# Designs tried in a protein design run: designed miniproteins, single chains, continued (2). Part 45

Each design is a single chain, and the fold is of that chain. pLDDT is the mean over its residues in the fold that is shown.

## One batch from the design tools (miniprotein)

Design m5547
Fold by ESMFold2-Fast:
Parts: sequence; C-alpha cells; structure tokens
Structure m5547 (fold): chain A 92 residues (1-92)
Amino acid sequence: SEEKKKAVLERIKEIGEKLNLPEELTQKLVDLAEEALNNVGVPQSVELPKEDAPLATAILDEAFVENGVKAKISLEPGKKPGTVKVVLTVTE
C-alpha cells in the first residue's frame, strides 16, 4: 500500500540518521527501496563498497520487515574492485 511504501522509506532515513551514516549512503538506500517498491517483482540494484554492504542489507531488511513488505536482498559482484551490487526485489 502507499502508506507502507512511505513507512519503509521513512524508516530507512530514520536508521541512517540514528547511525550517523553519510547522507549519500542513506540516499542511495532510499532511492533503491523506492525504485523496488515502485517496480514490484523487478530487481533493482545499487553498487556499494564491500564494507558498506552488510550494514546496507541489514537496514533494508529491517525497514521492509518492520513494515510487513516482502522483499528479497542478494549480493552480486560489483564492476569495480572492492565493490558489490546490492540487489533488492519487492515480491508483493
């Protein structure tokens, strides 16, 4: 629902603020989640440094699970050395 979409995006922002994440990282996660929510069943991705991937996946998982939205998160090799592609698919 539209309300759940907004709640997911706001939760990502809230976690980012609480953890004092770089604004650019928080924005990348918000943009990824928004694109996935607007394109149900279609994988969306963002490339991040490998070191940021565990935290990014944890934030996305928490925001989606807390709001009852079903999503799958996977990691693929990035195009640049030391990077990974975070792939997010909303399954509802």
Scores: mean pLDDT 87

Design m5548
Fold by ESMFold2-Fast:
Structure m5548 (fold): chain A 81 residues (1-81)
Amino acid sequence: SEKEEVRKEAEEALETARLGRELYEKGKAEDNATTYAAGALLLIGAGVQGSLMKKKAEELGDEKAVELAEEAMEVAEVPPL
């Protein structure tokens, strides 16, 4: 069940990263500072969650959860300005 919990949290991190990316890009395109900041905060949170879940997934030997967490971290990476 711990592996299932880690997978679920890794999937949630990825979903949060995708939402954060969408808001970040939308805020940038619309010159909307509030939307941009909200997106950036979600990306930071998703990156932290992804990093934690990757470590737990590696300790549990769950390669699929590691992949999900790594994808979350990649999506959550703030683009170079």
Scores: mean pLDDT 83

Design m5549
Fold by ESMFold2-Fast:
Structure m5549 (fold): chain A 67 residues (1-67)
Amino acid sequence: SLLLSILAVHEDGSVELAVHTKDGRLVGRLLAHPDGRATFEELDADGNVVRVIEAPSLAAALDALEA
């Protein structure tokens, strides 16, 4: 299971979330767009972005991360 923490709520209505494992490891950042789309930036162990995932919905992004 993953834990989500709100980092910022932006003026355009987008919400930035940190994605952690239950043991506190940061795995990536998720940006929830006001139109319902989501962008996930996957981080390596050194904190570098290794992959960007564009999802048509927040639910689709979360399903991909929990599988």
Scores: mean pLDDT 79

Design m5550
Fold by ESMFold2-Fast:
Structure m5550 (fold): chain A 72 residues (1-72)
Amino acid sequence: EISKLVSLAVGRVIRFIGLQLDGSPDVPKVAAEAIAVLDQIISLAKTLSDSSQSQSLISSSNHLRERIQRMV
C-alpha cells in the first residue's frame, strides 16, 4: 500500500537528516534506504491509473530522491 511506503519514506528521511546533523558515518546507508523506498513509491505510482494525484506523488518522490542524493 502506497500509504505505508510513504510513512516508511518519511521515517527514513527524518532519520537521514538527524544522522547528517550529527555527522554520523551511517548517513550513506540511511540515505540509500530512503532512496530505495522512494524508488518503490515511484514504481508503484507509475502502475496506477493516470491521475493528478499519482503524477504529483511521482514528482514529489523524484525531487526528494534527487535532493537526498545531492546531500550524500
Scores: mean pLDDT 76

Design m5551
Fold by ESMFold2-Fast:
Structure m5551 (fold): chain A 59 residues (1-59)
Amino acid sequence: SADARKSLEAAEKALEEGNGAAAASGAHQMRVIAEKDGDEETAKRGEELLRRGLEAAGA
């Protein structure tokens, strides 16, 4: 889950910088890693970040 945490930090930073597309990509990668590790909390956070990133990119 160290890789999932790095993807989370990168996605949050991208979202703060207004890069919704990069945030969505990072969040999706984080969710995939978290699901593989059985980390339900991190997977849920990735899904929420993916949604926010897509809204920022598509709005």
Scores: mean pLDDT 77

Design m5552
Fold by ESMFold2-Fast:
Structure m5552 (fold): chain A 71 residues (1-71)
Amino acid sequence: MLSREELEELGKMILSQLERYLRQHPDTSREQVEAIIENVERMLRSLGAPESFIEEFRKKLQELADKLHSE
């Protein structure tokens, strides 16, 4: 299982990739964004991430998506 530090690094990579994707696809629907977030949650859970980490990271993904959709 990944350590907390490895999960934090993976999280940063996922956020960076999502930002890049959403900037290239500004027409991405809220439903599509939610599906991406659910897939990330499932992946993190399979890697042994604690639920508290998953919940906090989900909020970060939502904030990023909301920021880019408001531009």
Scores: mean pLDDT 79

Design m5553
Fold by ESMFold2-Fast:
Structure m5553 (fold): chain A 82 residues (1-82)
Amino acid sequence: SLEELRAELETEVRDLEEIIRKIEANPKGLSPIEVATASIIAAGVEFMAELALEKSDDPEIQELARRAIELAERLKKLLKES
């Protein structure tokens, strides 16, 4: 359903923002397992958001999906800099 997809994307956006905030607050505090986990999360969210953009013409879902992709890319860049 569109409501279910919207809720999932909203959750993913929030989760990515939390992870990014944590990394920005303590860039040197990440363990190898934390880096690996964040990388997997970024890849999974990006994949799901790209599918949402392909499958949905809903403007709100498209906006959330684009935001999720932006945050996933930002997270991947931060992990390389940490």
Scores: mean pLDDT 84

Design m5554
Fold by ESMFold2-Fast:
Structure m5554 (fold): chain A 64 residues (1-64)
Amino acid sequence: MKVTIVASTEYKGENEEELREKHAQAVQEANALATEQADELHENEGIPYEDIETIGLSIPTLIA
């Protein structure tokens, strides 16, 4: 049985340059959150890591 974990991180910037700089960090943060959830499932439910797929999503928001 395979389990998919999706974690999303929203990041905000006042301009496109700021959003571009934050994008890579937000992707890494989302993937880290998904990995933490995978670790929890492995430790608490005994699901092997090979059966856990992690997907990190980054959501940009432009603010005034």
Scores: mean pLDDT 78

Design m5555
Fold by ESMFold2-Fast:
Structure m5555 (fold): chain A 91 residues (1-91)
Amino acid sequence: SMEEKIKEIEELLKKAFEGDPEAGKKLTDMIVELDEEGETELANELGVRVIAHLKGLSKEEVEFLKKALKEGDGETVLKLLSGTSIEEIKK
C-alpha cells in the first residue's frame, strides 16, 4: 500500500541521515519509483526533505523552498540551496 511505502521511505530517510549509504541508494530508488508511478507531489516533498537535511535548512527555509518549487522559482531555489537567507532573497 502507499502507507506502507511511505513508512519504508521514512525508515530509509532516518538510516540515510545516520550515514547508511545503502539506505541512501534505496531511498533514491524509492523516490524515483514514486515519481514514475505518478506520485510526483510525494516524490518532490521527499526530495525537499533530503535537500533540507543535507543543507541544514530551518523549518522556515523549508517552507520557503517548497513554495518556490511549486511556483517554478528556480532562482529562489538556487539562492536558498547556496545558503542565502530569506531576508536577503526578499531584498
Scores: mean pLDDT 77

Design m5556
Fold by ESMFold2-Fast:
Structure m5556 (fold): chain A 74 residues (1-74)
Amino acid sequence: ELKKVLEEMNERMRRGVSIEEAAEEIVKKLKEEGKEELAEKVKERAEVIKYTAEELIKIGDEIQEELERRRKEK
């Protein structure tokens, strides 16, 4: 079941939902279902992914800004 929960969270992130928002929604749902242990695992994994995603986003944003500047230097 954990794999399906993580796949659902990943799908929400692909749609532009932040990892914080996606994880919070999933954790809330799991706690309401009494799946506290599973909710805790989702929260832990989201924190690790968020840190990695923030690092990658910073690099991506810098590259994107540089590309946009070059397009405007025509």
Scores: mean pLDDT 68

Design m5557
Fold by ESMFold2-Fast:
Structure m5557 (fold): chain A 90 residues (1-90)
Amino acid sequence: SPRELLKEAAERLDIPLDQFSDEVIDEIIKLSKGDRVEIVRILAALRGQELTVENVKKAAEVYKKRRTPESLEQDRKDIEEFEKRRAEAE
C-alpha cells in the first residue's frame, strides 16, 4: 500500500514515522500518488523542516516546477541512498 511504501522509505532514511501526523502522511501519499521515487523526493526535501502539510506541498511543487541539474542529481543520490539501505537491511 502507499502508506507501507512511505513507512519503508521513512525507515530507510532514518526518519521516525511517529514524527509525522496523519494529515502529513495522507498529503505525502496524495502528492506522490504512491510512487516510491516521489515519496523519497518529498521526504528528502522535508529534512530539517517542520513536518507540516504546507511544507509537504511546497516540497512536491519544487520537484515538479524547478527541475535543475542539481535537483535531479540530489534526487538520484536520495534514490541511491534508499536502495543502499534496502540492500544493507536484506
Scores: mean pLDDT 70

Design m5558
Fold by ESMFold2-Fast:
Structure m5558 (fold): chain A 87 residues (1-87)
Amino acid sequence: SLEEIIKEFVEEVERLVAEGLSDEELVARFTELVRKMLEKMDEEKLSDEEKAEVIGAVLRTVEALLSPERVGLLRRALVQVLSEHES
């Protein structure tokens, strides 16, 4: 379900933050998580509205857990992966 997908990726972000990674490691791991997320959303045939809800939940989690500087790094990584994920 959409709720299960949202929960899965929110929990993955929380785990990444808890690992105490360097900025470089955090960006690399988050980039892979975003790619996995986009693949899962395509496999589950989510609508554009449902995809926006998943992405929004992940961004809200990032903003709640990280400094503005780190949020900026992950936001840039997300935008880059989204621009590369063209159907």
Scores: mean pLDDT 84

Design m5559
Fold by ESMFold2-Fast:
Structure m5559 (fold): chain A 80 residues (1-80)
Amino acid sequence: DRQAQIDAQLAALEEAARKAGVDEETILRMLSTALAQQLMREKLLAQGIDEISQLDEEEQQKLVEEIEKLAEELLAEAKA
């Protein structure tokens, strides 16, 4: 189950950050970025793209922009 694997990775990241004494706002930012990256990878896999290297330079730039936008939206939602 891919969702369970994503959840496990995010939980491990959160636990490691908390043990390291990272503040709550920074943890939320890190989790939002990690989740955005996983969600975009999932969308690419649904299109038959399993590696970022299969994208051309323009497509890779758009992917970075979409990840940044999604991470910002997820962070705003988590803070609300």
Scores: mean pLDDT 76

Design m5560
Fold by ESMFold2-Fast:
Structure m5560 (fold): chain A 116 residues (1-116)
Amino acid sequence: MMKIAEALIKQVGAEGAVRMVIDSVEAARRLLEEAIEAEKKGDISRAAALATAGALLASLAADLAKALVEAGLVSPEDAERIAELLERTAELAKRLGLNSTAKKAEEAARLAREHA
């Protein structure tokens, strides 16, 4: 993860890397919200696919957010924004029974809050 964060910063800069994390968490949130909606409609196959995609993206974004925060590359304002998005994503993951993803997002959100 640290080497991926370093490579990303080299290509897009620290601000670009932070923006990619925010966009990825927002995309994961949308996938998880769509999974809940598909479940309500009885489309179990679609719900499972969206939940899986959302969980994978949320886990990746949480790891990258943690790496950027630990490297001191996130402003207090962006750290607060990332924490809020990860907290919301964790809540949606819990509703879908994705407890591992929720825990990972909560841990990353806590670290971001400490640096806000």
Scores: mean pLDDT 84

Design m5561
Fold by ESMFold2-Fast:
Structure m5561 (fold): chain A 78 residues (1-78)
Amino acid sequence: VSFSQDIVNRAMQEAAKAMKLPQAHANALQPAATEFIATGRLPAEAQDLAAQLGLQQGTLSTYLLAIRQVAEELAAQE
């Protein structure tokens, strides 16, 4: 399922707020999160980027799953 960029952006903001991630981290992960939500595939560099941001391995996967859940809820409302 393809989500609009607006839905993805809103889902990222809600997931980041729930996980208390800094906006800079959310912004840096935005391209990888958008691709993951659109295709179900994680870019090869996404794990390296998360490590550079100081995130634990589990934090990236939790964030992506939270974004997908919120995006599906927002899409269902429209």
Scores: mean pLDDT 75

Design m5562
Fold by ESMFold2-Fast:
Formats: C-alpha cells, sequence, structure tokens
Structure m5562 (fold): chain A 59 residues (1-59)
C-alpha cells in the first residue's frame, strides 16, 4: 500500500490488545490487506510484511 505508517500498525496493536506480539499484529494486518486487495502478489505481501515489521521495530 502507498501509505502504511506507524499509526495504522498501532491501531492493529490496540485492537488486538497491549499484549499482542509483533508477529500477531503483522499477520492480522496482512490478512486484512489481502482481503481488501485480493489481487496482491506474493511479492507485494512480502513487502508489506517487511514494512510492517520495520515500522513496529521503530515504534
Amino acid sequence: AKTMNGKELEAYAKALGPSANKQSIVNQFLKDYQAANPEATEEQLQQKRQEAELILSQL
């Protein structure tokens, strides 16, 4: 996606609860992203995962 940012990932973290680990947050984000973008390629999904992991590591 064009505008993935820390705020989006924090929203997922808050929805899953403060004890959710980074993998759970990233997995939930990616499932939602793929559901919204069913034509996303595996490469796009991998890029999204890496971006989400990087952003969460910087938060």
Scores: mean pLDDT 72

Design m5563
Fold by ESMFold2-Fast:
Structure m5563 (fold): chain A 83 residues (1-83)
Amino acid sequence: DEKREKLAEEIAELASKIPKEKIDELVERLEKEEKLSQKELDIIKAALTLASEGRLETAVELLKTLSLETLEKVLKVIKEFLE
């Protein structure tokens, strides 16, 4: 799905700008603001951590396992976090 791939790439690029130490804070915010399963949160945390370490391709592959709806929620929260 081309739209899913584009969202995953944008999320990984934005997460690469976030210090690794702030990834837990970002995931906690996502958990509070969005209705996501623990499995989805675990995948998101792993992918965002990898992206913050410069491992963008691996982060994108993990993010692509998530639904389009979940990726849109993650992108929204990351953009708000970076304001």
Scores: mean pLDDT 84

Design m5564
Fold by ESMFold2-Fast:
Structure m5564 (fold): chain A 92 residues (1-92)
Amino acid sequence: DKELRREILEALMLMAVSIGDAKTAIKIFEEMLKEGLKPSEATYEALIKAYVMLEKYEEAIKVYEKMLKEGLEPSEETKKLVEEAKKKLEEK
């Protein structure tokens, strides 16, 4: 069941982000894409948080733009993280 597999990987990715393991979260996202699973809103938001934790602000913004293009609505927390990422890029 692809939906159950997606949910398990999503839960693992969210857990990785919650403990500060951004690299593992990104690896789980890569695995989801390799398996042909469609990322959810929560999955994209976790990926944005992971990139921000690694100070990869340009990557975080690109994920946010992808999320919007897919018709997903970001949370207020995610919108705030992306605005902070944009400010970091403007600071040099």
Scores: mean pLDDT 85

Design m5565
Fold by ESMFold2-Fast:
Structure m5565 (fold): chain A 87 residues (1-87)
Amino acid sequence: SPVEELRRRARELAERAQKILNEIDELYKSGKITKEEYDELKKLVREAMKAAREAMEAPDSQIPEVLERAQTLLDEAEKKYEELKKK
């Protein structure tokens, strides 16, 4: 069903966010980013993950809107992460 496909996509977004969280910890431990950059990036990724989890649990009528928000937040987090990796 269309709803099952959207919830699957939401799960995939949550999994991608979790992978980035692990990579951020390594980036901080290696001294490539500051504590402030680490905290800001973790906050962005956690907000994306929260939105993805909300999409997984959203009422059928609301799932497209919540999923779009989750995708936008994750795209912003991934962009910030890639910028910090290139320092």
Scores: mean pLDDT 85

Design m5566
Fold by ESMFold2-Fast:
Structure m5566 (fold): chain A 71 residues (1-71)
Amino acid sequence: SSMAQAIIKTVEELRKRGASQQEMIERLEELIRQTPDEKIRQILEGAIFQVQMGFTDQAIETLLAKLEKLL
């Protein structure tokens, strides 16, 4: 979906510029507020949980892989 593609691009840009853990969480929370798709929201919520637990790299890899299945 175009929404999944836009989220993928946003997350990749954040990683590329070395966004902090807190900035990543804040941006993912913004994306949840903007997203009416329940499946995408669940994927984003899971990523936030993993980032909060200190698994940022795994969280982002899992997020991107799940969103790519929606393209």
Scores: mean pLDDT 86

Design m5567
Fold by ESMFold2-Fast:
Structure m5567 (fold): chain A 96 residues (1-96)
Amino acid sequence: NEKLKKIHELLEKARDLVEEALRRGEFDPQTLEEIKKYFDEAIKLAEEMGETDLANILKQLKERVEEAFRRGDREELEIVLTFLSMLDALVKSELK
């Protein structure tokens, strides 16, 4: 499924940016906008597939990333990173 492969790629890119922000201790607006772009593309693909639960989870994670960046909440970002990793592993399993 090409759309699931694309969602996996987008989630991997979002995870890399969250990990980099945590590593650097910098929560800049440019990085947040790039993360949001990857989430928006993944949400659109999930909605096009009729995967409403996946789309809703991605929307919730997007909101949590945005709030965590605004507050500089490292603990929340680490939790979101864990959820993103678990979700990406699930998506990747569906590709087999």
Scores: mean pLDDT 85

Design m5568
Fold by ESMFold2-Fast:
Structure m5568 (fold): chain A 85 residues (1-85)
Amino acid sequence: SMEYEKLLKEMEEILKEMQKIRDEIKKNHPDNTGAIRLAEGLVSQVQSLLDYSRQTKDVDLAREFLETGRGILDLLKKIKKRLDE
């Protein structure tokens, strides 16, 4: 459905933004191993949600995973902001 395709596209956009933030943390704070590992873990979590959404094709589950992914992205942005202060 068009709704399902839109949800997957929004999750892909979240994942791309998270990968960019992860890479910026690694570049700007290369000695902060804890922050790097946390960022890598959060990116991996959202990748798993996207992969499972693609396998199941469950629109309701994809909506829940998109909301979860938005929350994880927000957390990663807050982590980056605190590191950059």
Scores: mean pLDDT 91

Design m5569
Fold by ESMFold2-Fast:
Structure m5569 (fold): chain A 62 residues (1-62)
Amino acid sequence: MEKLKQKLYETYEKAKDKPAEERMNLIAALTQDLIDADPSKREELEKEQMELFNEVLAEEAA
């Protein structure tokens, strides 16, 4: 996994015990920070963000 994607997953894992809304907000905030640092990765980072959002929502729906 690329270093930027690894940071997103590490944040997701640290937030697993938080409510879904808080987890999604943390993922969104970190994704925006990473995009601001490297705008060329916007599309890739937004895709990873959506995949993590879907994982959070699937866990809540189960």
Scores: mean pLDDT 74

Design m5570
Fold by ESMFold2-Fast:
Structure m5570 (fold): chain A 102 residues (1-102)
Amino acid sequence: DLQEEIELLKQMLASADATVEKNKEAASKEELEHAKEKALEIIEEESKHLGIEAPSEEEKLEKIREAHKEYIEKTYTNKEVIELAKELLDRQIEELKWALEQ
């Protein structure tokens, strides 16, 4: 059911926002170091999976973003689902960028 998929994506977005806010406000030095290590691991695995090569981790993230946006547009036909999925992707990429800056 399309309506159930839309509702699930909206819940995921709300959860992502709450998690990002909590992580930024409550992070200890150990948690910040762990977040950066996890971000680097995710970027490496995604880059290998997608065959992406770039001179910086930020450039790899932008190429990962574009590849996932293309996948979303090819996978979904409903405009609201596409828009929500792209918004969720953008928030995930921004969280990884934040972690890299730590």
Scores: mean pLDDT 75

Design m5571
Fold by ESMFold2-Fast:
Structure m5571 (fold): chain A 108 residues (1-108)
Amino acid sequence: MKEAERYLEETRRALRRAAEYSRRDEFMMRVALGVAGNYIIQLGKLDVEAAKRALRELVRVAEEVGDPVFLRGAADALRQVADTLESLGLEEAAKAAREAARRVEELL
């Protein structure tokens, strides 16, 4: 699906931007993580497997960055994504986002 591929690429772009702001600008890093989270919510509505892929990529970036401020920002963003997906009745995507949040929190 071309739309899901576009949102996955936008998620990757936002995650790259968040990593670039890591240790330099916490505000811009959190904004970029929020943008990534919004695209993951859109993916959850369109294609749950693409959403799961985006969630795995966010966890991977958080693990690679390994900075406590980034890890807290990523965990916060993933919790917001999970809550939003759950409120929309997207249970499978919400569960994947909760599992991703737990994995990032275990790195703290």
Scores: mean pLDDT 90

Design m5572
Fold by ESMFold2-Fast:
Structure m5572 (fold): chain A 95 residues (1-95)
Amino acid sequence: DIKELLKKILELMLKHNVGSEEILKKLEKSIKEGKPPDPETLAKILLEASQKGVLELARLVYELAKKSGQLSKLGDAVNKEVKRLLEEERREQLE
């Protein structure tokens, strides 16, 4: 499950030019090791994806952080973006 999420995240990052070479290498290593990236790496990907409008990528990174128990460790800026994404999802369900 985590490996499949990581593969999808990497594919979207490559497609949309999200992430530095360092971040891409960290994701490749995480796929090989079968463990999630650190919270700082997840935070950087989520924020850049949100800024570039790649909402599918932002949502996948959020799900990975949630499943890996790292959501609370992503920091204040990411917590604000996550709250915004959850508010958008709730409004879509009500509208």
Scores: mean pLDDT 76

Design m5573
Fold by ESMFold2-Fast:
Structure m5573 (fold): chain A 68 residues (1-68)
Amino acid sequence: GSAALRRLRAAGYPDELIEKYKKLLEEGVDYSIAVKQVEEDFRKLAEEAAEKGLYTPEEIEEFVKKHF
């Protein structure tokens, strides 16, 4: 949803990643493929942020859960 997009932008996540996710879904790409592709990139960014102490594993899991 919109709240998740705003949070990612506020956290400094690349807008390209967010737009890729939306575009894949709108293009009718298989949900599991679209999710896997964006989740892999998002996971790497989230792991970097978590290592820096910006996010907890629970916050990352909650965001992913909203889309699955």
Scores: mean pLDDT 63

Design m5574
Fold by ESMFold2-Fast:
Structure m5574 (fold): chain A 84 residues (1-84)
Amino acid sequence: SQLDEDLARLDEESKAWGDAIAKELGKEAKSIIEAAVILSLSSTEDRRKVYDAAAPALAKIEGVDVSTVQKRLDETLKKIEEIK
């Protein structure tokens, strides 16, 4: 629980872009993306693993290929990395 201020900033920023993505993909996808974002903040390597796991579920929800979602998540991950 040492991440109070860092997580607060990243959480607010991440939720902003998460909302933008949810508008495009749909509300169901938002929960999965937010879960992946929160977990991705715990470790750089975990980001890849969580996003890889989330991508198939997101692809199923929005009816596209996992590679399409993976590209979108990668762009989103870069946004998170740029915040701090």
Scores: mean pLDDT 60

Design m5575
Fold by ESMFold2-Fast:
Structure m5575 (fold): chain A 90 residues (1-90)
Amino acid sequence: SVEEKLEKIVEKTIEDLSKVLSEEKVKKIKKVLEEVRDMIIAGKPLEEVAEFFNKKLLEVLDTLSQEERDKFLEVLIPYLTEIVEIVEES
């Protein structure tokens, strides 16, 4: 199911982020990704989901150093691509 695929991607993203960011920062990012997952499962318009995610992503980036931002985006971008593919195929 879409729900199971999204849950696995969120879990894997958090596992990989835990290798490069502090626990407190990972917990904040996990909450954002879980909210995005829940919006998609609830059938929210993709434009609304994207606007929410962009706002929350910028808030997260503002709390990170340049080195942490680079590591965060390197991990996040491939998983965002997978999420988009799952949603577009549904």
Scores: mean pLDDT 82

Design m5576
Fold by ESMFold2-Fast:
Structure m5576 (fold): chain A 87 residues (1-87)
Amino acid sequence: SATQQLINKVAEISREIERALRERDFEKAKELGKEFIDTTAKMKTIIERMAAISSAMEVVRKAEELGDKEVTEFAEKLLEEVRKVAL
């Protein structure tokens, strides 16, 4: 379904952002973050929007595990932008 495709896509992008943040590749993380936000903007159902927020929250959780303040701040800003678009 289109719903499952969008949910799978944001989950995949979130894993790619996690990888970029582990490498401190903020340029790549920013590019992927834009794609994440654009994908979230295409979401029409509450289930899809909640999945996007959950994936962004997972990015924050993984960023916090790295113990890097700049990485965590990036992830928190991404979650804020995803929430603004999803709600």
Scores: mean pLDDT 87

Design m5577
Fold by ESMFold2-Fast:
Structure m5577 (fold): chain A 95 residues (1-95)
Amino acid sequence: SSLEEAQKRQIERGIEILEEVIKKMEKDERVPKEVVEKLKELLEKLKKALEENDLAAAQKVLAEITALYNSFSPEVREIASEAMREYEEEKYPRP
């Protein structure tokens, strides 16, 4: 159960990061709207998997998010990476 609880916490953190990344990407005119829409779809699937306590489904969605990220243009990937870094530094500062 402790390992399962740790996995759920990591998924919850990933959801929070993804929500903030989507908000920043949505405001950036360089990011195609279709990319933002696909990320929102994957975010909802990830939330549903967590609500249903389906860690296998959550892992599958995380793999789909990774595949989508790797399909981005270098410019869009840089925007996403910067958004994620800024949120992690702000919300989870190093001790």
Scores: mean pLDDT 82

Design m5578
Fold by ESMFold2-Fast:
Structure m5578 (fold): chain A 110 residues (1-110)
Amino acid sequence: SIDDKIAEMSEKMMAYAKRYQVEMNLSDDQDAKLQMHTAALINQIRAEADQMRKEGISDSKIEQFLDGLLDTIEKTTDDAIANNERDPFKWTDKLTQALLETYKQFKEEV
């Protein structure tokens, strides 16, 4: 179900945030901000999924979007670590932009 996919995505996003925190050796203050931004992004994903339902997009298409978004989140996290991006706001901003681009591209499919 979509709710199961959102739950899975939330767990994986929290795991990616924890990996980023550990590998970048973030301060407690930076980690607290990262947790807040990660929670906000998870809420944004839920809001986008709800909007897709309201627009009449099928459950199978929404699940396809969520699967594609997970791949993008993983790649964006790996890229941030590889590039030594130690600003958690830049990482979460990149994730937010990737979410918006993935949603836009998905909506343009016929």
Scores: mean pLDDT 78

Design m5579
Fold by ESMFold2-Fast:
Formats: structure tokens, C-alpha cells, sequence
Structure m5579 (fold): chain A 64 residues (1-64)
């Protein structure tokens, strides 16, 4: 549906924003955004011994 397509785009955008935010705070960090499912994106930022990971699902952005 159109709503699902928009939700997928929003999930990807939120994953990229999360990675970019942490990368900006930690310039030496390595940031990646991976599509791990049809409607699921994972942002991973590694800085020293720390790993920041967050998964974004399109379903979390669907409106009723």
C-alpha cells in the first residue's frame, strides 16, 4: 500500500538520521545502515569499544 511504502521510506530515513547523528558526535566512528529485511533497517555505529545499534521497522511508522 502507499502507506507501507511511505513507512519503509521513513524507517530508512530514521536509520540514516540515527547513524549520522552519532557519527557527527564521534568523528572517528564507523557508521553503517543496512537493509536487513524488506521493511527493516539497522543502523550501527562503532566508536572505540562502543557499539550503538538500533533497528527501524516500517510497522513502527504505519498510521492507523
Amino acid sequence: SEEREKAIELAEKKAREYAAFLKAAHPDAEATVERVGEDTFKATVRYGDKVYEKTFHAEDFLLL
Scores: mean pLDDT 82

Design m5580
Fold by ESMFold2-Fast:
Order: C-alpha cells, then structure tokens, then sequence
Structure m5580 (fold): chain A 94 residues (1-94)
C-alpha cells in the first residue's frame, strides 16, 4: 500500500502543477493532461480503498479482484470519467 499511496501523492502534486499552468495560460493540451492525471489518481484511490477493505496490499491482485467481482462498478466509474471529460472539454471549447 505505501507505494500506491506515494504514487497517489505524486499524481496529486502533478495535478496541482497542471492546474497552476492552466490558471496562468489556458491551454487545451494542459487541460487534457490534467483530466488524464485526475482520472489516474481516482483509479489509484479506488484500488487503495478496495485493497484495504479486502486486506490485499498487492495492486495487481486488487485489480484482478475488482475485474472479477466488481466489473460493472469499474465500467460505471470509467463511463462517469468519460462524461466528465466530455463536459469539461466542451466548456473549454465554448
């Protein structure tokens, strides 16, 4: 878990840096990167939380568990991220 929590911290720091860049100079590529990092951080947070619930510290085993037992939940989360990205990019392009 510590390595996953460290990766989450690094992703959160990168997201903060990207948001600061967007505030200074609004750029679509920077926005797309910020959304990508946010999605990656959210997926990692789910893995950490679910791994703690099932007592599994290994990332791959938690992912395998989720794909086997909670595939519909993962698909709904990804669909929500795709819809969020679509809405945010549409607002930027307006």
Amino acid sequence: MKKLEERLRELEERLRALLAQLAANPDRATLEEAIRVQREAARLQIIIMEGKKIGEPDEKKVVDYLLKNRKAFLEEVEKEFEEYERKILAQFDA
Scores: mean pLDDT 82

